# Designed miniproteins, single chains: the designs that were tried, part 99

Each design is a single chain, and the fold is of that chain. pLDDT is the mean over its residues in the fold that is shown.

## One batch from the design tools (miniprotein)

Design m3639
Fold by ESMFold2-Fast:
Structure m3639 (fold): chain A 99 residues (1-99)
Amino acid sequence: MEELKKKAEEYRKKANELIDQMVSLAREIGARDPRVAPLAEALIAAMRNGDYETALDVAETLKAEAPPELQPLADRVIENARKALEYQKKIEELEKKIK
């Protein structure tokens, strides 16, 4: 059980790092294009609520609405959202084994 708890903690730390990066990227996109700022805020709210599936959907919408010069930043947000969702699923699987 100790190893599973440590593994879950490692995944939580990695997920938190990805969330911090996504929040920074979302804020940068919103600051550079105020038209998509509401989508950036929705993305941040979904991530803070642990709703990574909604965060991924909002991130894809953000990319669709973002101007071409912000597409690389939007792509990074989508990639980080997918990775955060993967870590969340791994954490849930480990927590079921620890229970």
Scores: mean pLDDT 79

Design m3640
Fold by ESMFold2-Fast:
Structure m3640 (fold): chain A 66 residues (1-66)
Amino acid sequence: MEEALRRAEERGQRSMGLVNEARRRLEGDPEWKELQEKIENGSPEERFEAEARISQLLADEVRALR
């Protein structure tokens, strides 16, 4: 049991590494910066839409890194 959980955690850590790398690369993207600003200062609707878009950008960047 523990060994199977450890292997799953190792795969999760590698996936997290890709997400962290994707986030770092997106920090140079003007769209990412605008979305971060909307999350900090926007209306509830703008924040919700910005969070959804950020999640999509991260997913797309993670796929591009593979």
Scores: mean pLDDT 74

Design m3641
Fold by ESMFold2-Fast:
Structure m3641 (fold): chain A 60 residues (1-60)
Amino acid sequence: SELEEQARRLEEEARRLREEFRRMLADESADATRIAAVAIRYVGAEIEAEELRRKIEELE
């Protein structure tokens, strides 16, 4: 279904953002503002994915 595809895309995005965030934390030259921006995007993607997964479960 379209909702399942959207959820998968959001989960993949969150996973990639999480990996990027982790790598930035390991980079001593990384700017704190950029790290914060990636963290906000990562958390946002996870929340959207969870909300969509909850909606899919309600439709089952």
Scores: mean pLDDT 80

Design m3642
Fold by ESMFold2-Fast:
Structure m3642 (fold): chain A 72 residues (1-72)
Amino acid sequence: SELEEVQRLAEEASRALREGDFARAVELARRIREYLKSPDPSVRALAARALRGIAEGLRERGREDLAEEVLA
């Protein structure tokens, strides 16, 4: 399901952030952004929340530039 895929991508992004792999975290965020176009409002809501979480994780690690890119 799209919900399970967004959850999986969010978990992988969280792992990438913990490992300092910011390039991968941004790549995963771009994949999650595609789900903002889903016809399912629950999928869109989960994707938006996941993107905010990734952006916050990037800011906490001093990457405000990438956080802004993820949310643009």
Scores: mean pLDDT 89

Design m3643
Fold by ESMFold2-Fast:
Structure m3643 (fold): chain A 85 residues (1-85)
Amino acid sequence: GKELEELAKEAFEGGGDYAGQLAKEGSESGDQVKAAGGIGGIVALAVRDGGPVDIEEAVKGASEKYGVSEEAAREAVEIGVELGK
């Protein structure tokens, strides 16, 4: 949703440490939108750095690491890929 896109953009602009902190804080508080925003920022940073991003691997890893649903992780990864282009 729009809130997730804005959080992912904020996380991307804040840099890797900020994006990681946002994902962790969202995970720890059960805020799936906040966690997904941080995940989106992490993915956007990876794409910007020219690293190859496997969407399925990123979705699985993010879901497992941050405890978000696969649906939320997929939306976050797709937003991050688009932002990092």
Scores: mean pLDDT 84

Design m3644
Fold by ESMFold2-Fast:
Structure m3644 (fold): chain A 55 residues (1-55)
Amino acid sequence: MEMSDEEEKEILRKLFELLSRLSPEEQAALLTTLSTLSPDERKAYVEAQYAKAQA
C-alpha cells in the first residue's frame, strides 16, 4: 500500500480526534510518545490507538 500525503493527513486527523477526547495530561503523554517515534511508527501508533478508541 503506497503512502500519499493525503493518507498521512488522514492519520493526523485521526490523531487530532483522539487528542480532543483525552485529558490535557493524556494529550501531553501521547504527544511525547509520538515525538520519540519515526513518521512510520507514528502512523502505526495512531492507527492502533484509534482502533482501541473505536472498540
Scores: mean pLDDT 75

Design m3645
Fold by ESMFold2-Fast:
Structure m3645 (fold): chain A 79 residues (1-79)
Amino acid sequence: MTPEEVQELLKQGLKSLGEAGQKLNAGDYEGAIEHAEKAIKLFTELKKADPSLSELTDTLIDNAERIKKEAEEQLKKKE
């Protein structure tokens, strides 16, 4: 993978992670889950493509998984 492809994967992953956080804050829990899952996929591909970034990608995947879990918890919460 080229350095440009690595940068594009990171950029798209960060954009999806940011959108997941924004959706969570807006109460769009289904949208938050969708964007968090997209971020996880992108960061997983980045980790496979460049293992030297594994510490960074593991942190970013963990952040995306936390957003997903919070959104799923909110969807299950009954009044």
Scores: mean pLDDT 84

Design m3646
Fold by ESMFold2-Fast:
Structure m3646 (fold): chain A 82 residues (1-82)
Amino acid sequence: MQKEVEEAKELGKVGKDEEVIKELIKKLLYDKDVRVRVAAAEALGEIGDKELTELPLLEAAHYDKDERVREAAKKALEKIRK
């Protein structure tokens, strides 16, 4: 749990790598732990790749079952859309 949250945060530091972005998208949409999904949304916002991340972040912002994930995804969308 905490280790998976830290992993998502560390992936955000690696920067714009398509494989890293895809792994973060998978964590954002499919991880069972809300904290991992929040960390993935924040990391995607920091990376700022609009083309790969806008649609997954929109999906999380509107359809995630936890309000914290929806809020994190909305903030990430604001950062990437500028």
Scores: mean pLDDT 79

Design m3647
Fold by ESMFold2-Fast:
Parts: sequence; C-alpha cells; structure tokens
Structure m3647 (fold): chain A 80 residues (1-80)
Amino acid sequence: DPLLARLIERDLQVSRELAERIAALSPEERRELARLLKEAVNTTDPERRKALIREIARLLGVSVREAERLVENYARALAR
C-alpha cells in the first residue's frame, strides 16, 4: 500500500525501503510488529530489548541495526 508506506516513512522517519517492507506485511504481521515495538519501547531489561529487536529484524527481513533504529524512531514518534 503506497499510502501506508508514505505514512510510515513520515511518522517513523525511516527509509522508503523499510516503510515499503512494513506496508507489505499482512494485517496479522502488522499487529505482531506493533506489539513487538510497544514491548521493546516499554522494557527496562536490556537483554529482553535485544531479543525483541531480533524478532523485529526477523519479521521485517532487515538487520538488527535497522530494527534497533526503528524501535528508537518509534519511541520518538510516541513522544510527539
């Protein structure tokens, strides 16, 4: 969905390529991504945060570093 990809790119300040990967997820995968992002932002346990970031990376087919940046960008979007 090109409109959803544009909204994700704008609101999360991620690359177009990452936004398109997120927009291409099934509705079930998007719900799982939202759950993982919320848990990663709310956890105070560094090891649990790392595990959640790895799960996001697997779901999206991106590097752990890209998934970590996505979590950081999501946290910033929630603070706006």
Scores: mean pLDDT 83

Design m3649
Fold by ESMFold2-Fast:
Order: structure tokens, then C-alpha cells, then sequence
Structure m3649 (fold): chain A 59 residues (1-59)
């Protein structure tokens, strides 16, 4: 199981690099892909929640 905090940290990095205006679904897809590249399976719903939390922390 991937810790939620790790997903939020990845989402924060993606949003910092690409901008806070990045579409939610695109950012969530990038979180899922990065976790899959690391050998983990993450639900898109969990990735979306992590992106929303990252936006709250950064904005």
C-alpha cells in the first residue's frame, strides 16, 4: 500500500513543475504513471484526492 503522504508529495512536485492550473485529471494521471513506474498500483480516485490535497497545501 502506498502512503497517502507519498502520493500528495508527488502531486505537489508535479503541480510545482507544471503549474497549479494543470487539469486535475492530467495531474492525477501523472501521479498514477509515476507510481506504476515505481512498481505500485494506485487507483485514479486516490491520485485525484492527492492532487486536490496538494492544491490545498500549495494554494
Amino acid sequence: MVPREELVRIAERILREAGLSMPLELAAGLVVKEMEDRGYRVARSEAREAVEEARRRLG
Scores: mean pLDDT 80

Design m3650
Fold by ESMFold2-Fast:
Order: C-alpha cells, then structure tokens, then sequence
Structure m3650 (fold): chain A 59 residues (1-59)
C-alpha cells in the first residue's frame, strides 16, 4: 500500500519522532486518531519488516 511504502521510507530516512510520523501519515489521508496509533507503534519498530507488519495490522 502507499501508506506502507511511505512508512518504510520514513523509517529508512530516520524519521522516528511521533509528531513527524503522525503528520506524514495524515498528509496521506490517514485519520488523525489512526495516525496517532500508527506513529506510536512505528516508534517501537526496529526493522523495515516490523514497519510493514504494523501498517498492515492497523491499515
């Protein structure tokens, strides 16, 4: 998905702050509540695979 690609790109670029992640997700059309949940979980991700799994679970 486009959201999955964007999340992996942000992870690879070192975007780890919750505000930055949340704003990026909202700009892609993710509702604010869901973007907040995704941003919080993405902060804990240690690999690109974990990022994909988190996005797949919540989107």
Amino acid sequence: SEIEQAAVTMFSAGVRNPEGLKRGLISLGVPEEKAKELAERLQSAKSKEEVREIVKELV
Scores: mean pLDDT 78

Design m3651
Fold by ESMFold2-Fast:
Structure m3651 (fold): chain A 66 residues (1-66)
Amino acid sequence: SRAQRLFDELVRRAGDSVTEEELAEAARLFQEDPAAGFEYLGEVAERRAGDEETGRLAREAAEELR
């Protein structure tokens, strides 16, 4: 799935700067609502890691899935 592939790519980008707990929470949200999972992952990457690129990609993915 396009959403799964992109989510995995963003997890790889954020993995070094985001905790496993936060990644697990993003994955739980993604299973219930993919857009919410992307939005959460992007916010965590931006706020904690300062990773603006991952934040932008996640927001774009959330919009495309709506």
Scores: mean pLDDT 77

Design m3652
Fold by ESMFold2-Fast:
Structure m3652 (fold): chain A 88 residues (1-88)
Amino acid sequence: SDLDKRIEELEKKIKENPNDVDAYIELARTYAEKGDFEKAVEYLEKAAKLNPKNPKVRQAAVDILNYARKAGKEEVAKRIEEILKKMK
């Protein structure tokens, strides 16, 4: 699928550059669109740790939080809320 191809390319980028914040953001978004919220949160946490002041990380957290809430994923939503609280 288009999402699976994007995931493969982004995972390859991260293996080559573990500090690629944009790649972590895109992986988080793509996994959320695929409905894999556990993976989405894992990559979002990595992006937030690498650059906690990045507006793109904050925006991705908000977008994924909205996806999680719409999907009824309350535990995932709580984890994303904690990520947002730590971003200053």
Scores: mean pLDDT 87

Design m3653
Fold by ESMFold2-Fast:
Structure m3653 (fold): chain A 73 residues (1-73)
Amino acid sequence: MEELQKLEEEFIEALKAGDFEKARKTVEELGKLDEAAALHGLALLYKAQGKDEEAKELYEKAKKIAEERAAKA
């Protein structure tokens, strides 16, 4: 959990700085720990780059995975 939070913070900092290369790398590391978090991060990255339709698809996929995980013990 601590590793996941640290990667999420690094991702947000990279996005704020406009460092899309670092943001992309951080999303790949997130994907190794949490697929939903990585998809959500990738959606934010695409939206920041103006790829709104692709971002929406990734948001929906991330939401579905997160909801499925929340519904199961």
Scores: mean pLDDT 78

Design m3654
Fold by ESMFold2-Fast:
Structure m3654 (fold): chain A 78 residues (1-78)
Amino acid sequence: LKEQAKKAGDAFIEALRRAGASPEALRVAEQGRKEMENAKTKEEIALAFAKTVQRLLDLGVPLDVVEEAAREAGKALS
């Protein structure tokens, strides 16, 4: 779980960075990655991820950018 959460978080942040996300958005994604790494269950990882997605949307990150980053994170979990 911890290794998978790390890979997913790293892929998510990298996708956001490639899309030109702001420093604040990258900071939110990094905080979300730490929350996912500290999670003990797949449910806690999913909750931390959902909270991170909502925070990014609240910052004005476009939905399509967040969706692309989520897709890259999903690939890392295979």
Scores: mean pLDDT 79

Design m3655
Fold by ESMFold2-Fast:
Structure m3655 (fold): chain A 85 residues (1-85)
Amino acid sequence: SKREELEKKLAELEQKIASLERIVEQHPDDKEALFALGSVYEQAGQIYKELGKTELASHYFRKAAEYYEKAGDLDKAKEAKEKAK
């Protein structure tokens, strides 16, 4: 089903978040890893929104904004902050 496809994609994104967070812990100035982490959080937030988990989606969009800002992408950070509202 569509829900099962979304849940499978979400599990893959959560695994990628864990992997990227480990990279950022070791290399906190890695702009590429910070941007990638922001992107994956944004993708996970969109899936949580589609699953009706609005509060969790907002949390993931706020995390996306934080990592985009750390990566120096202020436009992406602003877009993610708007999605969290």
Scores: mean pLDDT 89

Design m3656
Fold by ESMFold2-Fast:
Structure m3656 (fold): chain A 67 residues (1-67)
Amino acid sequence: AAEWDEAVRLAGELARFAVNLVKEGKMTVDEAKKLAIERAKKEAPSEEAYQIAIDAVNTVATHIKNK
């Protein structure tokens, strides 16, 4: 089963989505993080995939805020 690959794919997609919103000046870091988390709630195929996606989004948000 490719459940791990699917979870990592979603996490990377949502992390890039949040970063792009901030870099394009469309949203603040907190707003982009919130939107990415809402997407994770709707799109994650499992609780584990949801946690992986949330962790990835939180990690990129923290790095952007610390710059």
Scores: mean pLDDT 79

Design m3657
Fold by ESMFold2-Fast:
Structure m3657 (fold): chain A 83 residues (1-83)
Amino acid sequence: MVPGFERAGFKQVAELEIDGVKVKIYQRDDFIEAFLEGPVSVEGMELTVKALEQYAKDNGLTLGPIIRSGDAFGNSASAKILP
């Protein structure tokens, strides 16, 4: 459960509500990822980007380039935390 074999080593650090949708935030080392369960969609990817940016703002983090990905199981946006 959790189609997160590709996300092995990431731990959930937060859950944010964006446009009435709950998006989970995971972190591994200096990388963070926003994840929304369900089949990939443009809307789902936009929600994960918004959640990632909001989490960074709330925690005073500076992010590198945001990388979007998705499959039949989920939508994700990830970025490196910059020093």
Scores: mean pLDDT 77

Design m3658
Fold by ESMFold2-Fast:
Structure m3658 (fold): chain A 80 residues (1-80)
Amino acid sequence: MMEIPESLPEELQELVRKFYEALKKGDLETAEELLEEIKKLFEENRASMSPEEQLEAEITLGVLEVALAVQKLVERKEKE
C-alpha cells in the first residue's frame, strides 16, 4: 500500500513491513524495537538524502509513531 514510500531504501521498507506485522500480532515490544531501528537507519542516511527524501522519511516516522501510539491506546482500553 502507499503507506510505505518507494523512495525509501529497500532495507527501510522491509523494516516498516515488519513493524506493521508486529502491530497486527499485538507485539508492541517488537514494534517499538523496530521503530527504534528505523529511526536509527533514517539518521544514518539523513546526510545522503535530498530535502524531499528527508521530508518523506520524517512523514513516514510520524505515521509509524502514531500507529504505535494508537495500538497502545487500544490495548490499554481492553485492559480497562
Scores: mean pLDDT 75

Design m3659
Fold by ESMFold2-Fast:
Structure m3659 (fold): chain A 80 residues (1-80)
Amino acid sequence: RDALRARAEALFAEGRRAFAEGRLDEAITLLDQAGVLYAILGDDAGVAEVLRELGRVYEAQGRHELAARMYARADELAAR
């Protein structure tokens, strides 16, 4: 469990670095993997953070509708 959380956190950090470096497709893959691990852990806060970061990456790609859906889903998780 602790190893799974450490991996989720590492993937999230790698995804954020990839985004900062303009590697948008790699950022999406890394963030998606982090989100899957947070979901397996039952960590709604972790999933919400991943969704917010994915939203920013999708905005950078010009995928504004998909970005809006990511933000809305993150807000839903935070409101429950």
Scores: mean pLDDT 87

Design m3660
Fold by ESMFold2-Fast:
Structure m3660 (fold): chain A 65 residues (1-65)
Amino acid sequence: VEKLRDYFAGKLSGPVTGEEVKKLQEKLRERGVDVEVDGVFGDETELALAVAGISPEEAIELAEE
């Protein structure tokens, strides 16, 4: 979850990739959010969080399993 935490803290500005992003995307799909599980935190996943009303804090918690 360190990459997502750093991204939301403004330490990373590019697309975040990896298993933690895939876990977040899988959790979003479990909640009924239509998002691709590709392991890339880009504009599509960011929009999915906004549409679902999920905060950066909640997103980090979802990825921390």
Scores: mean pLDDT 75

Design m3661
Fold by ESMFold2-Fast:
Structure m3661 (fold): chain A 60 residues (1-60)
Amino acid sequence: SLKKKAEELIEELVKLLKEHRNWSDKEVEAAKENLKKYFENNEPEKVIEELEKLIELLKS
């Protein structure tokens, strides 16, 4: 499902951000909550595409 794919991408993105920034566990939790709300309030396929692009950028 698109929701499950978005949740997996959010987990990967937050993991990468934690590695690049000295984020606390609370900051990680807040970011996950905000990203899930963003997914629910926007077009699912578009949000997934944006998440994939951001993850690719962080890996480069």
Scores: mean pLDDT 76

Design m3662
Fold by ESMFold2-Fast:
Structure m3662 (fold): chain A 57 residues (1-57)
Amino acid sequence: SEKLKELAKKAGVTVEDAINLAKLYREDPELAVRLAKKYAGISEEELEELAKLVESM
């Protein structure tokens, strides 16, 4: 998915890290949001988009 690669690059993380964050968002949304903001600079909206992309793969 091209959009997943673009979001990962924008956040400065690997595609694998982005996928793992998306999975964490489904299991523990609050923790995923905190980690995304603190370490990757990914917003809540971007994290939701990542989760949808990973679920559609």
Scores: mean pLDDT 78

Design m3663
Fold by ESMFold2-Fast:
Structure m3663 (fold): chain A 56 residues (1-56)
Amino acid sequence: SRKLEIAKALVEMDLTVEELAKRLGVTPEEAQRIFDRVLEELGAKSREELKELAKK
């Protein structure tokens, strides 16, 4: 829960999975899992859609 909340804020800053991993202190693989969950909760189905949402 706490990791996911932090990840949501970081994703809004357009951070990569690698940057997210560094900020959360997890592996890149774990960060990708968290990133996927954040994308779903933000209403994006992929990183590409998230980038489009960030532009709008």
Scores: mean pLDDT 68

Design m3664
Fold by ESMFold2-Fast:
Structure m3664 (fold): chain A 56 residues (1-56)
Amino acid sequence: SAMEERYRELLEEAQRAARAGDSARAREIVDEVKELFGEEKGEEVERAAVRAHILA
């Protein structure tokens, strides 16, 4: 679905921003996910971004 595609896009963008050290962009994306999909999904994206940064 379009919503599932948008969630995957935001998840991938947050991880890319985090790997690049763009913490401001990663935070913006997490906030957008919270607005669109709720707090739990936002926290899921935040955890993925943190892991991507640490493993980069």
Scores: mean pLDDT 86

Design m3665
Fold by ESMFold2-Fast:
Structure m3665 (fold): chain A 81 residues (1-81)
Amino acid sequence: KQKIERELATKVTAAALYAIGEALDAGEYSEAQKLLLEGAKAAAAGDYEKALELFRKAAESEDEAIRELAEELVELIEELL
């Protein structure tokens, strides 16, 4: 459990930093970046059910980097639930 929690925390942080970094460069958030960031916020608050829903939506993104990050986060949260 601790290993999965640590991996989730690392991936949540990476996803949030990616979304913030891309938005800073573009001056705006894409819908997929917003979903990834809101999911990361929910996971940080311990609301894994909400985080799972948001990350599943982000995983439908055409942006491969966002999709891959969201898919990994979905798998980690499913193992915690």
Scores: mean pLDDT 75

Design m3666
Fold by ESMFold2-Fast:
Structure m3666 (fold): chain A 62 residues (1-62)
Amino acid sequence: AEELYREAFVHLVLGDYEAALAAARAALAAGLDPERVRELAELARAQGDDETAARLEALAAA
């Protein structure tokens, strides 16, 4: 979970949004706290990608 979270964070910072979303899904499936995915959504919004932020928020709410 933690390793997949770090992968999602790195991909998000690099602007590789599809890879970030895939890593976030895998992290959640591995037992990551959804609150941490909401933190990634906040980062995506801060970077100007509201679509990726909304998709991350939807993953955290599922």
Scores: mean pLDDT 81

Design m3667
Fold by ESMFold2-Fast:
Structure m3667 (fold): chain A 55 residues (1-55)
Amino acid sequence: MEEAEKVAEDGELLSEAFKKWVSTKDPEVGEILSAAISMLLTRAVDEALARERAR
């Protein structure tokens, strides 16, 4: 349950970071941000699968 709230909040923070990256266009920041998004997405999928089993 709390994980759903965290995922939503993390998504907003990630969106803010992405906007900053677009402003700087720093390839290092873009690469790090891409890796962070991939990690967050994997975690969100795992949580969704766990919830599916609870149905």
Scores: mean pLDDT 69

Design m3668
Fold by ESMFold2-Fast:
Structure m3668 (fold): chain A 64 residues (1-64)
Amino acid sequence: MPQSLLEALKVSEEELEKLREEAKKYRKKYEENPSEEYKKKALELELEIGLILLQRGVAKVTAP
């Protein structure tokens, strides 16, 4: 039974880097050929990355 904070802490640096590369890839596709599908995908990935970083930051606020 996953908890949001615990799931964010389970995301490895490799997984986070992979998500960043995927977001970058879709952003590039959107810039080259503007498409709502590419825009939505890039935004979804960017939001996911932001939420993971936010939850990891909250988890580390008292223990860097």
Scores: mean pLDDT 69

Design m3669
Fold by ESMFold2-Fast:
Structure m3669 (fold): chain A 90 residues (1-90)
Amino acid sequence: MDEIEEALVADPELAEKVIKELEEKFPELKERRELLEELKRIGEEDPEKARELAEELKPLGEKLLEKLQEKEEEIKEKLKEIYEKELAKK
């Protein structure tokens, strides 16, 4: 596991700050998170409905994933930049 991932797991406050700043730079990350959170919420009340919605939203999810994969290196670079910036503040 990446050193940054381990550090973010150990420090939830740091993780929240890094994620928030990343989502401001890459709106597709926020869209994917909101989609997954909504599916999880629906799944807690109605697992079958969540499954049906996941199937309907699969093309949108795949399109978001493709966009994120195209930006994977940029996201990794920005994640590292934000993480190092937050460490420098301590």
Scores: mean pLDDT 74

Design m3670
Fold by ESMFold2-Fast:
Structure m3670 (fold): chain A 72 residues (1-72)
Amino acid sequence: MVPVDLGVPASVATSQELRDAAVAGLDALLAAGRITAATAEAAKANFDAEAARHPDAGGPVASAGVAGLAAP
């Protein structure tokens, strides 16, 4: 296996822009009858849940750090 550097930072696409693009894609598939409304709803809910974790820019250390700070 050969390691490769992607060089593509998340700042190129914010979580909101990624969500908007995904929602547009889901809406297009739903309009075309290729997916169900339940599938589209679940995917949108999943994006909302993922957005709540977006603040972790460097990994889980931010959430762990907050917990450690509150409980010495």
Scores: mean pLDDT 58

Design m3671
Fold by ESMFold2-Fast:
Structure m3671 (fold): chain A 63 residues (1-63)
Amino acid sequence: MEEIEKIIEQLLQSLVDMGVVSEEEAKELKKEILKKVEGKSKAEAVRLGWEAMDKVLKEREEA
């Protein structure tokens, strides 16, 4: 779980640095992703992290 948590944290920090989400939003997303990946494989956890990131980016970049 340590490595998965760190990967998710890095992804969310990148979104904060880009101004896509606030630090508070990133903390909430981190909690939700970590809760969902408990008992899941590392590959699936990473995929869920990327999906959450993509969804947030698309929501912020509404055409």
Scores: mean pLDDT 72

Design m3672
Fold by ESMFold2-Fast:
Parts: sequence; C-alpha cells; structure tokens
Structure m3672 (fold): chain A 81 residues (1-81)
Amino acid sequence: MIEGEIFIIEVPGPEGVEYLALATFIDPKTGELKVIAAGAPTKEEARQRVLEALSEYLKKEHGLGDVEIVEETEDRIKVKA
C-alpha cells in the first residue's frame, strides 16, 4: 500500500495563470521520496493530469493501477494505492 499527497499550486505566467500539480509519495522499494508533476492552464486539468500520471507510474513500476482518493480539499488531495 502506497500513501501520497497531491498539491496544486497557482503559477503566474506571461499569458495568465497556470496550475502545477505535484504528487508526492514514498517509494516502498527504495524508501525515497518520489514526485510526479503535471502542469495545465486550469486547476481541474492539472488535477486530472497528475492523477493519470501517478496511476500510470504506479502501474508500470509497482503493479498498482488503482489510485483511491481518501481525502480532498481545495488545495490538497490524499491518495492511496
């Protein structure tokens, strides 16, 4: 079982506001902090992209494809797989 957190931050850019989503978790095989990042022009798109990227990573590297959202706030999402 892997537990992680996703943070979404607003980043000002030359064409307006962009959003950066960061998924953070401890790799159970190495004990190292892993970070998966996804950027998008909207908060919802950044959220979707990082969840998809995290799910794909966990499926390929750990055989874990199902990411469950345990808790969600405006700026923070807790997940497990």
Scores: mean pLDDT 80

Design m3673
Fold by ESMFold2-Fast:
Structure m3673 (fold): chain A 100 residues (1-100)
Amino acid sequence: SPLEILKKALEEIKKLAEEIKPKLTPEQQELIERALKLVEEAVKIYEETGNIEEALKLLEEAIKLIDEAGELTKDPEVLKKLAEMKDVLVEAMNELRELA
């Protein structure tokens, strides 16, 4: 189910964000919070409209914000977790595209 894919991705990315939160600067935290809000919006838009293409666009924008947060750090632990967050969203997007 596309909704289950989106909800699973949101839950996984929230857990990863919580793990790195103490290591983030305020600017990095703002970017990550905005990325989480976009994934939450993707869930909501899909629930309300069934529009998989709009959900995919929101996930793509969330990935861009995660990439921006990664550009602000050289901490290998933070970079590893940001890459894991990005992988969660990329996998969700690929699964959603197969169902479109």
Scores: mean pLDDT 88

Design m3674
Fold by ESMFold2-Fast:
Structure m3674 (fold): chain A 66 residues (1-66)
Amino acid sequence: SKEEILKEIKEILLKNGASEEQANSFVEALSKLDLEGRLLYVEIAAKEYNMSEEEKKKLLELAEKI
């Protein structure tokens, strides 16, 4: 479900050093963006939180399913 996908995205952000407020803001934004916007936001977040390539790939796959 969309809710389960957003929860998993939030957990990835929290694991990579985002606060609860930052993670909640990010998933709220993703829920309102189109596909291109979601992919761009993931690229920005991956850089901001120093995510590995594997974590970024997982986050992109999840964002595509929204």
Scores: mean pLDDT 85

Design m3675
Fold by ESMFold2-Fast:
Structure m3675 (fold): chain A 80 residues (1-80)
Amino acid sequence: NIADITARMNSQQNDMIQQLSTVVTDSQVRQFQIQSDNIRQQAMVNIQNGISQGDYQSIQQSMIDWYRQMNQIYNDVVNS
């Protein structure tokens, strides 16, 4: 269900933003928001394409890649 996937992605992104706001500057939080919005949009395009093609493995891979990219950006901001 694309709505459930979207809700989970939004929840994860919001949780990371809230956590960052307690440990880094407002400017760094804003940078994370911009970068995370971009990778989420890219992931959603890939997921929707996978759904249209009936490619379950592609959908799973897109979710894995999205989680990896979210963690990478989070770590980059925290360590900057």
Scores: mean pLDDT 85

Design m3676
Fold by ESMFold2-Fast:
Structure m3676 (fold): chain A 88 residues (1-88)
Amino acid sequence: SAALEKAAEAYKRAIELDPNDAEAWSNLGAVLLHLNRLEEAVEAYKQAIELDPNYAEAWSNLATALNGLNRLEEAEEARQQAIELLKA
């Protein structure tokens, strides 16, 4: 939708101003996931995780995007990491 595309552009702009905002990267990933831009969603979530490795929601959503790409081994690894963080 046009609204989701505008949201993606807004998060990309926020990241240009502050590339160390893990939440902005995760939010960009979520918008891209809803747009079915799965490869780009994976890269956005990986950036969020690089900035905050304890970001359980980003790990969980990374698993969803990887599953959508049929990257099942990587999806399972990301899912296990999310579960481990939620138990801590």
Scores: mean pLDDT 90

